# Ledger of designs, part 33: designed miniproteins, single chains, continued (5)

Each design is a single chain, and the fold is of that chain. pLDDT is the mean over its residues in the fold that is shown.

## One batch from the design tools (miniprotein)

Design m17127
Fold by ESMFold2-Fast:
Structure m17127 (fold): chain A 69 residues (1-69)
Amino acid sequence: GPGGDGAIALGNAINTGKDAPADAAEGRAAGQFARLNLGADEAASQAVTDSGAAGVISAAARKAALDSG
């Protein structure tokens, strides 16, 4: 669903980030986990909160978030 796309976009943006491959992997894993277990809409918010990924959101993830609301 739409929230699932946001969670995956966040995970992918972190994974393609330049700064920290470990942080990128963590963000992607958290996004996938949240999507599967908590539901698509909550997935992106919880992944950001639990993994601390908020600081590594790329331009792509920011654009996706803005486009979503």
Scores: mean pLDDT 49

Design m17128
Fold by ESMFold2-Fast:
Structure m17128 (fold): chain A 84 residues (1-84)
Amino acid sequence: AQATADALAAGLSKEEVERLAEIAARDLEEAIKDKELAKEGEKVKQQTLDLADATIAAAEKVGASKEVVDRLRRLKEELEKAME
């Protein structure tokens, strides 16, 4: 999570950050859909949430579109609900 946030902050363009945010969103959607998080346990679920938070923070810092940020926030909320 920290290494990814540092990489995103370290000189990637707005377009590159938005692309990485879309990839992160897809990974979250697939993890929820495939129920792999239920098998991997609590640590992997927490790491996925931490990565989502880091990606949202980096996207906001670079000025990524509101639509991209809102999508990531929504997927994080869906993941949190799935973990309850």
Scores: mean pLDDT 67

Design m17129
Fold by ESMFold2-Fast:
Structure m17129 (fold): chain A 94 residues (1-94)
Amino acid sequence: SELEEALERLEELAERIKAATTASEAFDLVVEMAGLVQEIMQLPSLSPEQSAQLGELTDQFVREFSRALAAGDRAAADAVLDRFLEEVRKVLES
């Protein structure tokens, strides 16, 4: 399904973000991930409430990830990414 394919792509992007050797590379991949979430939000099977929650989660993720990355805290950045993916899955299961 489109949702299963999107979730697999999100997981692939997450692994690439964790493997990124520069802040610039990591941020470019975060932009790709945000774009993929925007595509998911446009799916007709999602409720307006689910789309709103995904938008809020994505905005929070970008802010918190950027903060951790700027601080040089890779563990915090990875934790933010993992939390974001778990929260996205919860919204899609609702």
Scores: mean pLDDT 85

Design m17130
Fold by ESMFold2-Fast:
Structure m17130 (fold): chain A 73 residues (1-73)
Amino acid sequence: SMDKVLDLDIQSALYYMKAGILESTGGDKKEIEEYRYKAEELELKALELDPNSSQEKIEEARRRVEEAREALE
């Protein structure tokens, strides 16, 4: 539902904000990357639930999730 899409988008945004705050204040690199990975996973889930999402957007989000996972090692 659109409510679930919105909830996932909000959660993704909050993890992006957490990562950004930690980065700007010299926080732990590993923790920053973990928050970014979580944000990308949530964004992908939101796109998969949104009936207006294109396959192109979903594939782009999948690539971002893989890149974020690689950043964790």
Scores: mean pLDDT 86

Design m17131
Fold by ESMFold2-Fast:
Structure m17131 (fold): chain A 85 residues (1-85)
Amino acid sequence: DEKELQELEDEFLSRLTEEDRKKAQKILEEEKPKMLEALKNGDVETYIKLASETAGKIFGLVLDEEKAKKVKTLTYKLLTKVAAS
């Protein structure tokens, strides 16, 4: 799962334009405060959901819909595993 997420990240970065990078930054600026609020409140589940949705949105700027959905799913699994550790 981690290797597959890394492969998707490598594809994303190889195709990322300066315009898409600016769009990704705007998405992060909008979503990061919500994620930090969830963490501050101890709401790890909401944080994981928001982070996974945000990853899917950002990767979806460059990758096709199926790959973007896969990034969301793999990010959710990875963060859930880390939180359980």
Scores: mean pLDDT 85

Design m17132
Fold by ESMFold2-Fast:
Structure m17132 (fold): chain A 89 residues (1-89)
Amino acid sequence: SHALFEEALALLQELPVDVAAEVLRDLAHSSGIGLRYELQRLVRALPAPAPALVEALREGISNPAADPVESYNGALELIVRALREALEA
């Protein structure tokens, strides 16, 4: 959904960089192919991505979980949920 993609971009820009980086690293660590694809698309689509966000994504991908989350049909919903939870903390 384009609406979920735009919401995820807005949340990434609203969160403190250190908090956003932690969420991206954790999601990337747990991600299978579908979720990883959407995370990479989001970071590339940011108008001025902080180096910390790019680094966090790289670190998470390079340290994959034993049981990655595959979520082709719900990847953006999962990302938006994680970002919203971080904003509410």
Scores: mean pLDDT 80

Design m17133
Fold by ESMFold2-Fast:
Structure m17133 (fold): chain A 84 residues (1-84)
Amino acid sequence: SKVEEFTKKLEEEYPTEEEFLEWLAKELGIPLEEVRKMLEKIRTSTDAEAEEIKRKLLTAIYEILTEKMKELGLSQEEIDALLA
């Protein structure tokens, strides 16, 4: 499927967790260390701050994935069906 092709392409382009996080930080426009802190906060805490960070990250990731899927030739309808 196109989702599997997209996932494989990401794994080939960013084969290490470090490389993936560096890509994510660049796409989000924030420092790598800030991305790491945000992820640690989400994993270790359930307070309102962690929930707000999680919401912001998920929104940004959704936007990035949507853009990348469109680059692969997926329509908005196909993307919505896959991410539902």
Scores: mean pLDDT 70

Design m17134
Fold by ESMFold2-Fast:
Structure m17134 (fold): chain A 76 residues (1-76)
Amino acid sequence: MASEALKVAQEAARRIIEKDPSAVRAAALVYLGGQLMPKDVEQAREYFRKGAELAPEVREIIEEARRRLEELYKEA
């Protein structure tokens, strides 16, 4: 279960950097948010929100990753 969430977080962070190499902080926050999702969903959501605020250009990717991770933990 944790390995699937980790893959989703890593893929999202990679997609952010591929689309905008300057969005390093947003990618890092998304990766950390994915890591925190199984342990602290409130803190994870805060990280996703901060990432979207820092890099509006990749906000759509960040929101999609957040939704996918939330669905994974609701089903599991």
Scores: mean pLDDT 78

Design m17135
Fold by ESMFold2-Fast:
Structure m17135 (fold): chain A 80 residues (1-80)
Amino acid sequence: MKITITLPDGTKITLEVKENDSIKSFVEELLKKIKNPLVKLKLEEALKKVDENVTVKDLIEKLGSNEITLEDLLKYILSL
């Protein structure tokens, strides 16, 4: 499946993922595509709090969309 992340500057990143992929692996792949150093740092800090048992499917079911903002992703990770 495809998930699209919208960054604060309006940049959209689309990742091809499997529903059973971990949120940790998803965020690590997202980090490889981000050029903004402040956004990258914020995601690296969020990774320290992410539970490896949480899946991409859990994220999509919680947010009700496969098009999400970086802010929504960070809020979700912080709620874990």
Scores: mean pLDDT 79

Design m17136
Fold by ESMFold2-Fast:
Structure m17136 (fold): chain A 67 residues (1-67)
Amino acid sequence: MEEIAEIAKEVLGVERVEPGDRLFDLGANTEAIVEFIKRLKEKFGKEVPVSLVFEDPTVEAIADHLA
């Protein structure tokens, strides 16, 4: 959870990301989402589908997928 939130903060350039925050509400565009997914793959070794992030764009949902 915390590691995913830190990556989201770095990619989006924001100071705070909560588990229930929607990445799009934090100003994420498609390029930021793609970069976020790449960073997650490098960190966790598992690829997150872009479609998953578009359907449920929260750190919590992404963490559940990676667990």
Scores: mean pLDDT 78

Design m17137
Fold by ESMFold2-Fast:
Order: C-alpha cells, then sequence, then structure tokens
Structure m17137 (fold): chain A 94 residues (1-94)
C-alpha cells in the first residue's frame, strides 16, 4: 500500500545519504533509522521490504567499518552488520 511505498523510498534515501556522508555519526544515525524501518516492515508482515532494508543495513555496516577511526565506532559498525546478518537469517528460515 501507500505506506509501504513511502517506507521503501525512505529506506532508499537513508542508504543514499549514508553512502554520500563522510561523518561517522551521521552514517550511524541513518543506520539506526533504517533499523526502526526494518522493525516496522516486520510488524506489518512485509518480509520482502524487511529483507531489502536488512541488506541496506549490511552495506551501511561495511561503510561504517571502512570509516571507523576508533574502537567505539568499529564496534558500532560490527553491531549493525551482525544484527543485519541475524535478521537476514531469520527471514530466510521462515
Amino acid sequence: GHMVEEMKKKAEELLEEAKKSDDFEEIYKKAEELEKLFEEAVKKGDYELAKEIAEYLLEIGDIMLEKAENLEQLLKGIAIKLRAIGNLLDLELK
């Protein structure tokens, strides 16, 4: 429906903004917003959209690992990536 189309567009915009940013905290904020969209997609039963968002989170996790300048930032990137992998596995097994 219309809300799902809006969520998909927002997810695509968040990924594109993360790819264009050189600010780690901005990228991390985009990842946190995508994680909220993932939870909303799962709650609505839109597993196709949820999978797409989880794949975006995996990509952002990799960007965060590349741009991390300290241990705290590295751990944030690892956490985003591991949660995305876990979510993708859960979706595949259902």
Scores: mean pLDDT 88

Design m17138
Fold by ESMFold2-Fast:
Structure m17138 (fold): chain A 83 residues (1-83)
Amino acid sequence: VEELVRALEAGDFEKADELLGEVVNEATKRSSSLSAEENAALNRALLALIDAYRAYLAAKTPEEKEAAVERAREAGRELEKAL
Protein backbone atom coordinates (compact mmCIF):
# COMPACT_ATOMS: atom_id res chain seq x y z
CA VAL A 1 0.00 0.00 0.00
CA GLU A 2 2.85 2.43 0.78
CA GLU A 3 4.24 1.77 -2.73
CA LEU A 4 0.78 2.44 -4.21
CA VAL A 5 0.62 5.83 -2.44
CA ARG A 6 4.14 6.68 -3.64
CA ALA A 7 3.22 5.76 -7.23
CA LEU A 8 0.18 8.07 -7.04
CA GLU A 9 2.29 10.94 -5.61
CA ALA A 10 4.84 10.43 -8.43
CA GLY A 11 2.09 10.42 -11.09
CA ASP A 12 3.01 6.85 -12.11
CA PHE A 13 -0.53 5.71 -12.87
CA GLU A 14 0.62 2.54 -14.66
CA LYS A 15 2.48 1.38 -11.53
CA ALA A 16 -0.38 2.49 -9.26
CA ASP A 17 -2.92 0.52 -11.35
CA GLU A 18 -0.67 -2.58 -11.25
CA LEU A 19 -0.24 -2.37 -7.46
CA LEU A 20 -3.97 -1.80 -6.88
CA GLY A 21 -4.71 -4.89 -9.00
CA GLU A 22 -2.36 -6.96 -6.80
CA VAL A 23 -4.11 -5.74 -3.62
CA VAL A 24 -7.58 -6.52 -5.03
CA ASN A 25 -6.45 -9.99 -6.17
CA GLU A 26 -4.98 -10.84 -2.74
CA ALA A 27 -8.14 -9.63 -0.92
CA THR A 28 -10.39 -11.64 -3.27
CA LYS A 29 -8.38 -14.84 -2.69
CA ARG A 30 -8.65 -14.43 1.09
CA SER A 31 -12.35 -13.46 1.13
CA SER A 32 -13.62 -17.05 0.65
CA SER A 33 -11.68 -18.32 3.71
CA LEU A 34 -12.60 -15.46 6.09
CA SER A 35 -15.40 -15.17 8.67
CA ALA A 36 -18.31 -12.78 8.03
CA GLU A 37 -16.77 -10.24 10.44
CA GLU A 38 -13.31 -10.47 8.84
CA ASN A 39 -14.87 -10.21 5.36
CA ALA A 40 -16.79 -7.07 6.40
CA ALA A 41 -13.59 -5.41 7.67
CA LEU A 42 -11.58 -6.45 4.59
CA ASN A 43 -14.30 -5.30 2.16
CA ARG A 44 -14.66 -1.93 3.94
CA ALA A 45 -10.90 -1.29 3.77
CA LEU A 46 -10.62 -2.49 0.16
CA LEU A 47 -13.56 -0.36 -1.03
CA ALA A 48 -12.11 2.67 0.79
CA LEU A 49 -8.77 2.16 -0.98
CA ILE A 50 -10.43 1.74 -4.42
CA ASP A 51 -12.60 4.82 -3.76
CA ALA A 52 -9.52 6.88 -2.80
CA TYR A 53 -7.71 5.75 -5.96
CA ARG A 54 -10.67 6.72 -8.18
CA ALA A 55 -10.99 10.05 -6.34
CA TYR A 56 -7.31 10.75 -7.07
CA LEU A 57 -7.81 10.04 -10.80
CA ALA A 58 -10.91 12.30 -10.88
CA ALA A 59 -9.30 15.11 -8.81
CA LYS A 60 -9.16 18.54 -10.48
CA THR A 61 -7.47 20.51 -7.67
CA PRO A 62 -4.33 19.98 -5.54
CA GLU A 63 -6.58 19.91 -2.45
CA GLU A 64 -8.68 17.04 -3.87
CA LYS A 65 -5.51 15.08 -4.77
CA GLU A 66 -4.04 15.54 -1.28
CA ALA A 67 -7.34 14.43 0.32
CA ALA A 68 -7.43 11.31 -1.89
CA VAL A 69 -3.82 10.40 -0.99
CA GLU A 70 -4.59 10.76 2.73
CA ARG A 71 -7.72 8.58 2.37
CA ALA A 72 -5.59 5.96 0.55
CA ARG A 73 -3.07 5.94 3.43
CA GLU A 74 -5.81 5.47 6.05
CA ALA A 75 -7.51 2.72 4.01
CA GLY A 76 -4.11 1.03 3.59
CA ARG A 77 -3.59 0.92 7.37
CA GLU A 78 -7.02 -0.68 7.86
CA LEU A 79 -6.36 -3.15 5.02
CA GLU A 80 -3.08 -4.24 6.68
CA LYS A 81 -5.01 -4.90 9.91
CA ALA A 82 -7.66 -6.93 8.02
CA LEU A 83 -5.10 -9.07 6.13
Scores: mean pLDDT 74

Design m17139
Fold by ESMFold2-Fast:
Structure m17139 (fold): chain A 83 residues (1-83)
Amino acid sequence: SAAEQARKAADDAIEGMRKTASPEGAKLGEEHARRAYDAASQGNVEEAGRHADEATRWMAKHGDAEGANEGSGGALGAASAAS
């Protein structure tokens, strides 16, 4: 389902944020990831997708090396589960 996909994306984004080298970047990404979860819970898949994308962007911006590396591990797990 679209809402399930959006929630999964938000979960992966939150995990990536937790692994960032920058605490400021992690907090900002977490806020966007939480908004993605909230929107998905309300059935607003479009908003959930936008906020999940923002969370991923903040992870890349503020925790490029650690955040991207750890987040890609979570993304690979999600891809495997989606199979």
Scores: mean pLDDT 60

Design m17140
Fold by ESMFold2-Fast:
Structure m17140 (fold): chain A 58 residues (1-58)
Amino acid sequence: GGSRAATAAGVYAALGRDDAGIAAVVALGHSEEQARRAVEAARNGDGKAAAEYAELGA
């Protein structure tokens, strides 16, 4: 389920909405820690790392 989580992390990070990005990734079945890492990676412009963090906990 990483593609949808990675997209959510990227979109919300681009909007500066880390809270909403974390909540969206958690709602897709990931832990808060993984969601936080995915959003932080996306915010730093590292889409590959964001996708990996979103997928690595499934």
Scores: mean pLDDT 68

Design m17141
Fold by ESMFold2-Fast:
Structure m17141 (fold): chain A 100 residues (1-100)
Amino acid sequence: SISEEERKAAIELMKTILRILSERYPELAPATERLIELLDKISDPNASLEEKIEALEEALKVLEEMRAKAEAQGDERAVAYLTDLIAAVEKLKKQLEEEL
């Protein structure tokens, strides 16, 4: 349902948002680094479709944990950014599952 170029663009946008998050919230740097590694796996042409879906599932877990922590701290801006990232990852996962 999506071109390879559009998928790459979406991944690069997500990486940009993650870098902005780590600059604004340095405590999130380890989680953002892990998410960037997972996004790199998703864009790896040598990775299987199943491996890419597993990487997206792991990314969702990390993002949901980050959002729960932000919610507990009352950080509405971090919650908004993380909610948008979760939606983007869920959209990519659905698109890859349609290719399965």
Scores: mean pLDDT 80

Design m17142
Fold by ESMFold2-Fast:
Structure m17142 (fold): chain A 55 residues (1-55)
Amino acid sequence: MAAEARAALERAAREGREVDLPAADIASLSDAERAAIGAAGEEAARAVLERLAAE
């Protein structure tokens, strides 16, 4: 999978957006790339919770 596709998924996960990619690109993701996407989503969720707690 191209590094650009991984970066797009990481950014989408951080921003709570959806990105449509070919199934072949998603299937070719390494464990490390999948973990990075998951981590980006977790960071976004944590940032939202911290913001709500500050209000």
Scores: mean pLDDT 60

Design m17143
Fold by ESMFold2-Fast:
Structure m17143 (fold): chain A 80 residues (1-80)
Amino acid sequence: SVDEQLAEFRKLVEEVHRLLEEYASRYPERREDLEALRATLDATVAGLEAMSDEEKARELPVHIATVRTLAASLRELLAA
């Protein structure tokens, strides 16, 4: 359902927020760039949440895939 996809999306965004803060804590020199990335993600979340259920059903799969890729990339960078 759209509600289940939105819940999954919110969970992934929360994970990305945690990973970005961990990365910024390890690399303080990158904090400004990471905060800009977080702000862009937050703006995308706000736009998506303002959509109709029909629009959310179309857009959520793409955004979920994008955020999953971002989380995976951050996890890989933190493991290195």
Scores: mean pLDDT 85

Design m17144
Fold by ESMFold2-Fast:
Structure m17144 (fold): chain A 100 residues (1-100)
Amino acid sequence: MKAIEELRKKMDEAVAGITDPALQAAARRDGDGMIEALEKAKNAPTLEEAKRILSTDVVGHTLRLVGLAEEAPDPAEQQRLIDLARAMIKASEEVLKEIE
């Protein structure tokens, strides 16, 4: 499976486990934005532009998801969001390897 396709599956599973509708919607928004940013980086016309997307948009979505985890009242939901953030970092590393 491609790293982006694997991240989408992990995001869908993690988000489905969130019971708070507002937290679920926010996590899905940053998850979807992350997938879009990774696809944009993969299709970037230059390596410099791909690295710019990975260091800005991708990092931004990851940091926002960590912020959501800190606000989660349920420790299990917090852990799911942290695990998703780790998966996002891993996917960005794999995308960078493919474009180098």
Scores: mean pLDDT 80

Design m17145
Fold by ESMFold2-Fast:
Structure m17145 (fold): chain A 86 residues (1-86)
Amino acid sequence: LSPELARYLITVLEAFADPEINLYERLKKKYNLKSDEELVDYLVEHFRKIFNLTDEEIEEVRRILKEFFDDPSKLPEIIARLKQRL
């Protein structure tokens, strides 16, 4: 991941973890996403368009998002790993 992509991904993950923003429910309702898998696919396409990602970078972003949604308590560990790329 590029440093710019890692920084943006940290911002997005922190927004999902903020209970005042309620981003998870808002995106699922707005875009009619019915599963975490559909939400991950939506976010991956969003990142692909902004950063013109390669297939390899797309799969890395997908793995990070899936890890977070499977266990949100891992957020500090995920952010620490991403900060190593800054």
Scores: mean pLDDT 81

Design m17146
Fold by ESMFold2-Fast:
Structure m17146 (fold): chain A 63 residues (1-63)
Amino acid sequence: LTPEQREGLLSAVRSAPGGTLTLKQLGLVAQSLGLPEDFPQQADLDGDGTVSLGELEEWLSTQ
């Protein structure tokens, strides 16, 4: 991931109502940043269908 892609994803989650994004919302952000279509599912670490800031940062630490 580029630094711009990382910050784009983190900023989207930080700006979201409730501090989480659905997989569909994260997918739209990822697509705008040139990331793979399956990216949101990879970042959903607990499989609840939403991605929190903590989950996203945890996933990014493995990339």
Scores: mean pLDDT 75

Design m17147
Fold by ESMFold2-Fast:
Structure m17147 (fold): chain A 90 residues (1-90)
Amino acid sequence: PKTYVLKTHYIFGSQEEYDLVNKLVKITLEAEKQGKTIDLTVTVTTPQGTTVLKKTVSSLQEMMDVLTEVSDIAVQQNTGADVTVTAVVK
């Protein structure tokens, strides 16, 4: 299995958000073309605490749904969120 680890400080509307989304979209489209799935672990840390999301993603739509959940957590914080994504392609 191929493992990707992506870390960023996520602020809604930032270049860092754009770069993270683009990297994950590319990984997802490449996996989908090969009939593979992605096991995601997303850790989102804000001043209010840490949220861990675990999802298995098989399509771009499912990846975009996870990114929407991350954005919803981060948008409530003016300071942004520390995001770590571990993506395992199987």
Scores: mean pLDDT 82

Design m17148
Fold by ESMFold2-Fast:
Structure m17148 (fold): chain A 90 residues (1-90)
Amino acid sequence: SKDEIIESIKELLEGLKEESEKLIELAKKMSKENAEDLLETVQLLYDNLKSILDKIVEKEKDPEVKELAEQVLSVADKTIEELEKIVEEK
């Protein structure tokens, strides 16, 4: 149901916020080479996530689903930006 989709995206959003903090902490402790590999892997995973969310938004055509998907992608984008900064500072 749509309510199940909304709840699932909300859980994904909270999980991504927590995972983002852990990934950033991990990247700070890594060598530059390992942090670059992590950034590349995370970028690929987030590109796939965007593709999946775009399909869900198109299928559901619900403003709340769209808003939640945009929030998830905003967290993903900010995580990539912070990881890029960490790599540059190494």
Scores: mean pLDDT 88

Design m17149
Fold by ESMFold2-Fast:
Structure m17149 (fold): chain A 92 residues (1-92)
Amino acid sequence: SPLYRVTVGVEAEPSAVDAVAEALRKAIEQAGGRITRLEVDGDNVLIEAEFPSEEQARRLAEAVMEALRKVPGVKAIRVVDSEGRILGEYRR
């Protein structure tokens, strides 16, 4: 099957950025995704990952949204696929 590509963007307080990046990396890898890009720029964390299926990518998007929404210092989360479909979005 073709791989399903997802981009996760998180805006966070500077003190939370490293914890957010680590949490995203761990969650994506544990769900069977492969990280293709990880960037930290100021208060923004951006990860691009490939998944074996759309279903796995969607379930991970939901899990990441729920987990990170509870982290102090997270301001915004956006999860999109390669077609521009929003899989999850949160703004504090």
Scores: mean pLDDT 81

Design m17150
Fold by ESMFold2-Fast:
Structure m17150 (fold): chain A 55 residues (1-55)
Amino acid sequence: SLREEVERALEEVEAGTMSLQDATAVYKRALDSGDLEGAKRLQDAMIARIKKQLA
């Protein structure tokens, strides 16, 4: 399910095992399906990863 895909993407983004390009694709699918909560969680995880790389 998309919910499971979003949860997997969150884990993989936080672990550094998913590319930001792939995470963005999951984010777009979440938005298209109306999963605004899942999309927001993914966006926040991607931003946190970028900030960590800039520090």
Scores: mean pLDDT 82

Design m17151
Fold by ESMFold2-Fast:
Structure m17151 (fold): chain A 86 residues (1-86)
Amino acid sequence: MMEKEKAREILEEAKKLAREVLANPDLSDEEQEELKKKLLEKIREVYGDKRSVEEITEEELEEYVKKVLEILEPEQREELERRERE
């Protein structure tokens, strides 16, 4: 299993990419594809998916994006609350 610190860094990178894809649907097809590939590589490392990018379908990519956002959003809110208490 990946080291906790490395997994956290990759998840944060994946979250940034997922947010950029969702917030900027007006990106060119080339830019969207590049961001999706980068996001997929980050998610692949975190979840231990050893398949190549080409083996993963668009549907699976969308599910990964949704799953990353679902997991990371509550965690970030909890971290912000913790910092506010300090």
Scores: mean pLDDT 61

Design m17152
Fold by ESMFold2-Fast:
Structure m17152 (fold): chain A 66 residues (1-66)
Amino acid sequence: SMEEEILQFLKEAEELLSKLTDEQRRETLQGMIDAARGLLEQGKLEEAELIKTSIEAFIRRIRQEE
């Protein structure tokens, strides 16, 4: 389901968060993860999926700038 896919993605994003040494990047990623979790708690699956897409773009940028 969409909810299970978002939850699995957020778990993987949290694993990446633990490996980030840059404080600003950690704060940005943590904020997006928290926002997506809050939307899931409210049952706003489509809005949570949009935040997931933003997180994916952010992670892609980090990996390209290494």
Scores: mean pLDDT 85

Design m17153
Fold by ESMFold2-Fast:
Formats: sequence, structure tokens, C-alpha cells
Structure m17153 (fold): chain A 88 residues (1-88)
Amino acid sequence: MEEKIKETEELLKKIINSEADEDELLKAQILLLELMKENPEKAKEILEKMTNIKYSDEELEELKESLEEQLKDLEKRIPEKVKKIKEE
């Protein structure tokens, strides 16, 4: 759990700074979605700290649904890569 939180924060920081590659973007989406499912309160704290934007519970739920839909499409195109990230 704590390892996923730190990794998610690092990836989000890279995305905000426009330093993330496509693989890091995919990993960030997967880890953020997992974090939202496992610990939505910590996901909210991370997003608020990293973006300095307050997210409502409704906005987080919408973001979670959007990410889940995007990842289902990615699982059809690159299933091995998505599976590896989810298992780790």
C-alpha cells in the first residue's frame, strides 16, 4: 500500500511537470485507479497535495469511473502490460 502511494505520487509529479512517457502515464492511471478503489481517502489527499486542487467525493468517483473505462480499453490492446502493473 505505502509503496503504491509513493509510486503514484512520483508518477503524478512527472505528469504535472510534463516529464512522463507513455508507459509512466499508463502506470499512473492503473496505480491511481487501484489506490482509489483500495483507499479513496488517501487518493484524495495525494491528488489535493499534488495538484493543489480540492476534489469532491463525486469528482473522485467520476475520475475513478473514467479511468476504469479507459483501462478496460487498454486491456484489450495491451493486456500483458496492464496485467503486469496490476499484479505488482
Scores: mean pLDDT 74

Design m17154
Fold by ESMFold2-Fast:
Structure m17154 (fold): chain A 81 residues (1-81)
Amino acid sequence: MSMEEIVEKLLETAKKALEEEAKRLNVPEEVLKEQIEKLEKDIREWVEKNPNASVEELSRKVLELYTRTADELRKAAEEAK
């Protein structure tokens, strides 16, 4: 499996998890979309800078960035009251 395919699968999983979190927190769809686009960009930049990264390292980085994005969604939900 190529690195690109692994990135796509991890991003798909992260996007679905973020969509569920956004629904739970009543985050506007526009905010969710912007945060997902930022997450995708950050992951792609990290992969470009780390072409020899293992799947395990990539997975941990995606989890780290996912956690940051989920925190940002929570903050956005509080502001959208």
Scores: mean pLDDT 80

Design m17155
Fold by ESMFold2-Fast:
Structure m17155 (fold): chain A 64 residues (1-64)
Amino acid sequence: SPVEEIEKKLEEAEKIEDPEEKLKKVREISQFVNEHITDEEEKKKIELRMARLVLEALEELAKK
């Protein structure tokens, strides 16, 4: 299912140490979510997880 693929992609994004590559992966996940997820509550939960990954990556970029 699209949800299972998103979960796998999110797990892959969480393992990325390079903040720029992490942001690129989150952007790809966001595109996939917009194409495949129609449930508003499910989309909201995924978007919150993506937002946390973005904040983590931006915090690491601020250290450079």
Scores: mean pLDDT 82

Design m17156
Fold by ESMFold2-Fast:
Structure m17156 (fold): chain A 100 residues (1-100)
Amino acid sequence: IEEEINKVIEEINKLKSEIDQLMTELDRALVAGDAERVRELIAKLRETIQKLNDAVKKLKELYEKSTNPEIQEKAKKTIKDANQMISAAERRLAEAERVL
């Protein structure tokens, strides 16, 4: 269970990094007025957010089965950070779609 939790945390961290990069690229495309690039980035960001949501759900299921306090604390922090990223990314998507 601990090994599986650590693998899911690693996956979540990679997805968070991807979302951060996509949001940065989206902001650049919006400033440049590149509507086609903005649409492409919105699609990619939606897909990555969905993957992150799925990974968070899996981590929650694994976290509830763990009896190790250190692993539970690590998982809780990861879930909290991921949910904050999802909220920020979804808000940014809504803003970008309004500007198009």
Scores: mean pLDDT 85

Design m17157
Fold by ESMFold2-Fast:
Structure m17157 (fold): chain A 100 residues (1-100)
Amino acid sequence: SEVEKLVKELEKAGKELIELAKKAVPSAQSIIDELEKHLKEAVEALRKGDVEKAKEHFARALEAAQGLALLAPPEDREKILELTKRVEELAKKAIEAVEK
């Protein structure tokens, strides 16, 4: 399934983002937990074909990721933003694949 392939790529990018955030901003555990929770809920919604719920949870996850980037040291900030953009691009593709 195209959806399952995109979901796996999204989960991989999400895990890389979360691990980088834990290293770069260890004091922001609550925001990291929020990011992880909403990525998980978005993926679950995608698997159920619930596009609106997936969009809501992706929006909240991306907001959390942007917040983490603002708190991160300059060297890690660029990497967090790059991974955040990758997650956003994969989320859009996964949503489009579900709507097909």
Scores: mean pLDDT 88

Design m17158
Fold by ESMFold2-Fast:
Order: sequence, then C-alpha cells, then structure tokens
Structure m17158 (fold): chain A 68 residues (1-68)
Amino acid sequence: SKEEVIKEAEEEAERIRERLEAAGLSSLGAQVTQQVKDLIEDLEKGRLSVETAKKAMEALREFVDSAL
C-alpha cells in the first residue's frame, strides 16, 4: 500500500543517512533525506505512482551502495 511504501521509505532514508554520516558523507546524507521527503510528498499528493516510487527507492539504494 502507499502508506507501507511511505513508512519503508522513511525508515530506509534514516538508515542511509546514518550510514553516509558514518562514512563522512554528511552532505550526501542530507541530500538523500531531502530526496526521500520529496518522493513521499509526491506520493501523498498523487503526483507519483507507488510503482514509480518503489523504482526510485531501488535506484537510490543502488546509488548509495555504489558511493560507499
């Protein structure tokens, strides 16, 4: 559901931020947090589908893994 995707995105963004901060990449961590907030807002306002949001989160995970 949309609510489950939002909750998972928020929890994952916090974990990613902590991992990036621990790696000395605090600016990137703040950027990721903002990107996820924008994603959640677009989901809530119906500007983005749940499927597209899931794809965006998957791409974000892959990007972060490549940066670490």
Scores: mean pLDDT 82

Design m17159
Fold by ESMFold2-Fast:
Parts: C-alpha cells; sequence; structure tokens
Structure m17159 (fold): chain A 94 residues (1-94)
C-alpha cells in the first residue's frame, strides 16, 4: 500500500532529523527563565506551536497507514485546528 510505505519513509526522515529539532527546543527552554515578559511569551508561543506540529505530524502519519480516506479526514481537521491555534497565539502575543 503506497500511503503506508510513504508513512514509514516520512517517519524515518523525522527520526533522522530529531536531534536538530531537540537542540532548538532545548535552546528555547534554556532562554526562558532569563527572558523578559515579551520574549517569554514569544518563546512559549513557539513551544506551543512546535508541540502542535509534532502531534499533527504523528496523527497524519498514523492516518496514512489507515488509508486515503482517513488521511484526507485528518488533514482537513488538522487545517481547522491549526487556523484556530494561530489565531489564539496571535492574540496571546498582542
Amino acid sequence: EELKKKAEEIKKRIEKNKPYAQQTRDGLLAALPEADEATRKAIEANLKLSDFLQKLRDKIIEAMKEGKEKYDEVVKEAQSEFDRLLTELAAELA
């Protein structure tokens, strides 16, 4: 099944690049205690967005294994959730 095969390839690519993503995250977390209020809010917003994108990626990969119909459903739901998150983060940063 083509989608299942692509999901496995994407998973392997994510794992290969995981150390670089972790290094960026660790840097943001280390900066947090000494940041001013505006910088802290920006860092927290970036961490929330990063966590959302990671969960979304995992959901999409799992849906790809279940088939095209489930993949299309999850992608559509994810787009709605992402738009909502961006609106909420924009309000928090204002």
Scores: mean pLDDT 70

Design m17160
Fold by ESMFold2-Fast:
Structure m17160 (fold): chain A 98 residues (1-98)
Amino acid sequence: MTSTALPPVKEGETATATSVDPVDGDRVIVTIEFHAGEATITVELVDPEGKVTKIGTFTVPREEALDGRDLPVGGFYKKDADGNWVKLDSISDLLKAF
């Protein structure tokens, strides 16, 4: 199991976390950019061929991002190894699933 922890961030800094699905080879890249009153979270999926699919860009209050809590990603779905659709609601869920 690959360790999928968000890197520690400071106010005014950018942090990037990456996870790789051991089954599909898909790589998820999560980038958090801090601004004066908010943080912008960008989520990208990179397949084994190098094709980038942007999953989404989300804006959260800066205080929420700095609090170290698991940040919401708006919810999307991925099939698990058994073919069931699993809802991914947070950055932790997203990195864990990919």
Scores: mean pLDDT 60

Design m17161
Fold by ESMFold2-Fast:
Structure m17161 (fold): chain A 75 residues (1-75)
Amino acid sequence: SKVQEKIAKFDKKVTELINEVKADPSKLPEALAEIDKIGEEMLNDPELTDKQKEHIKKMVERVKKELETLAERLS
């Protein structure tokens, strides 16, 4: 469904951002900004349920913490 496609695109983008930070930890601020932007777009999507939006909020926070931890370990 359309929702499943949106989740798949989010997961793909997260993987891309993790790889970018792995290659260059100085890109952390840009990666965090991109995650916030994608998360905000999904949270404002009228096709997503409140439960799906709550799950997305948790995913965004988890990914941001993962990116920060990754950058710290590579510095």
Scores: mean pLDDT 81

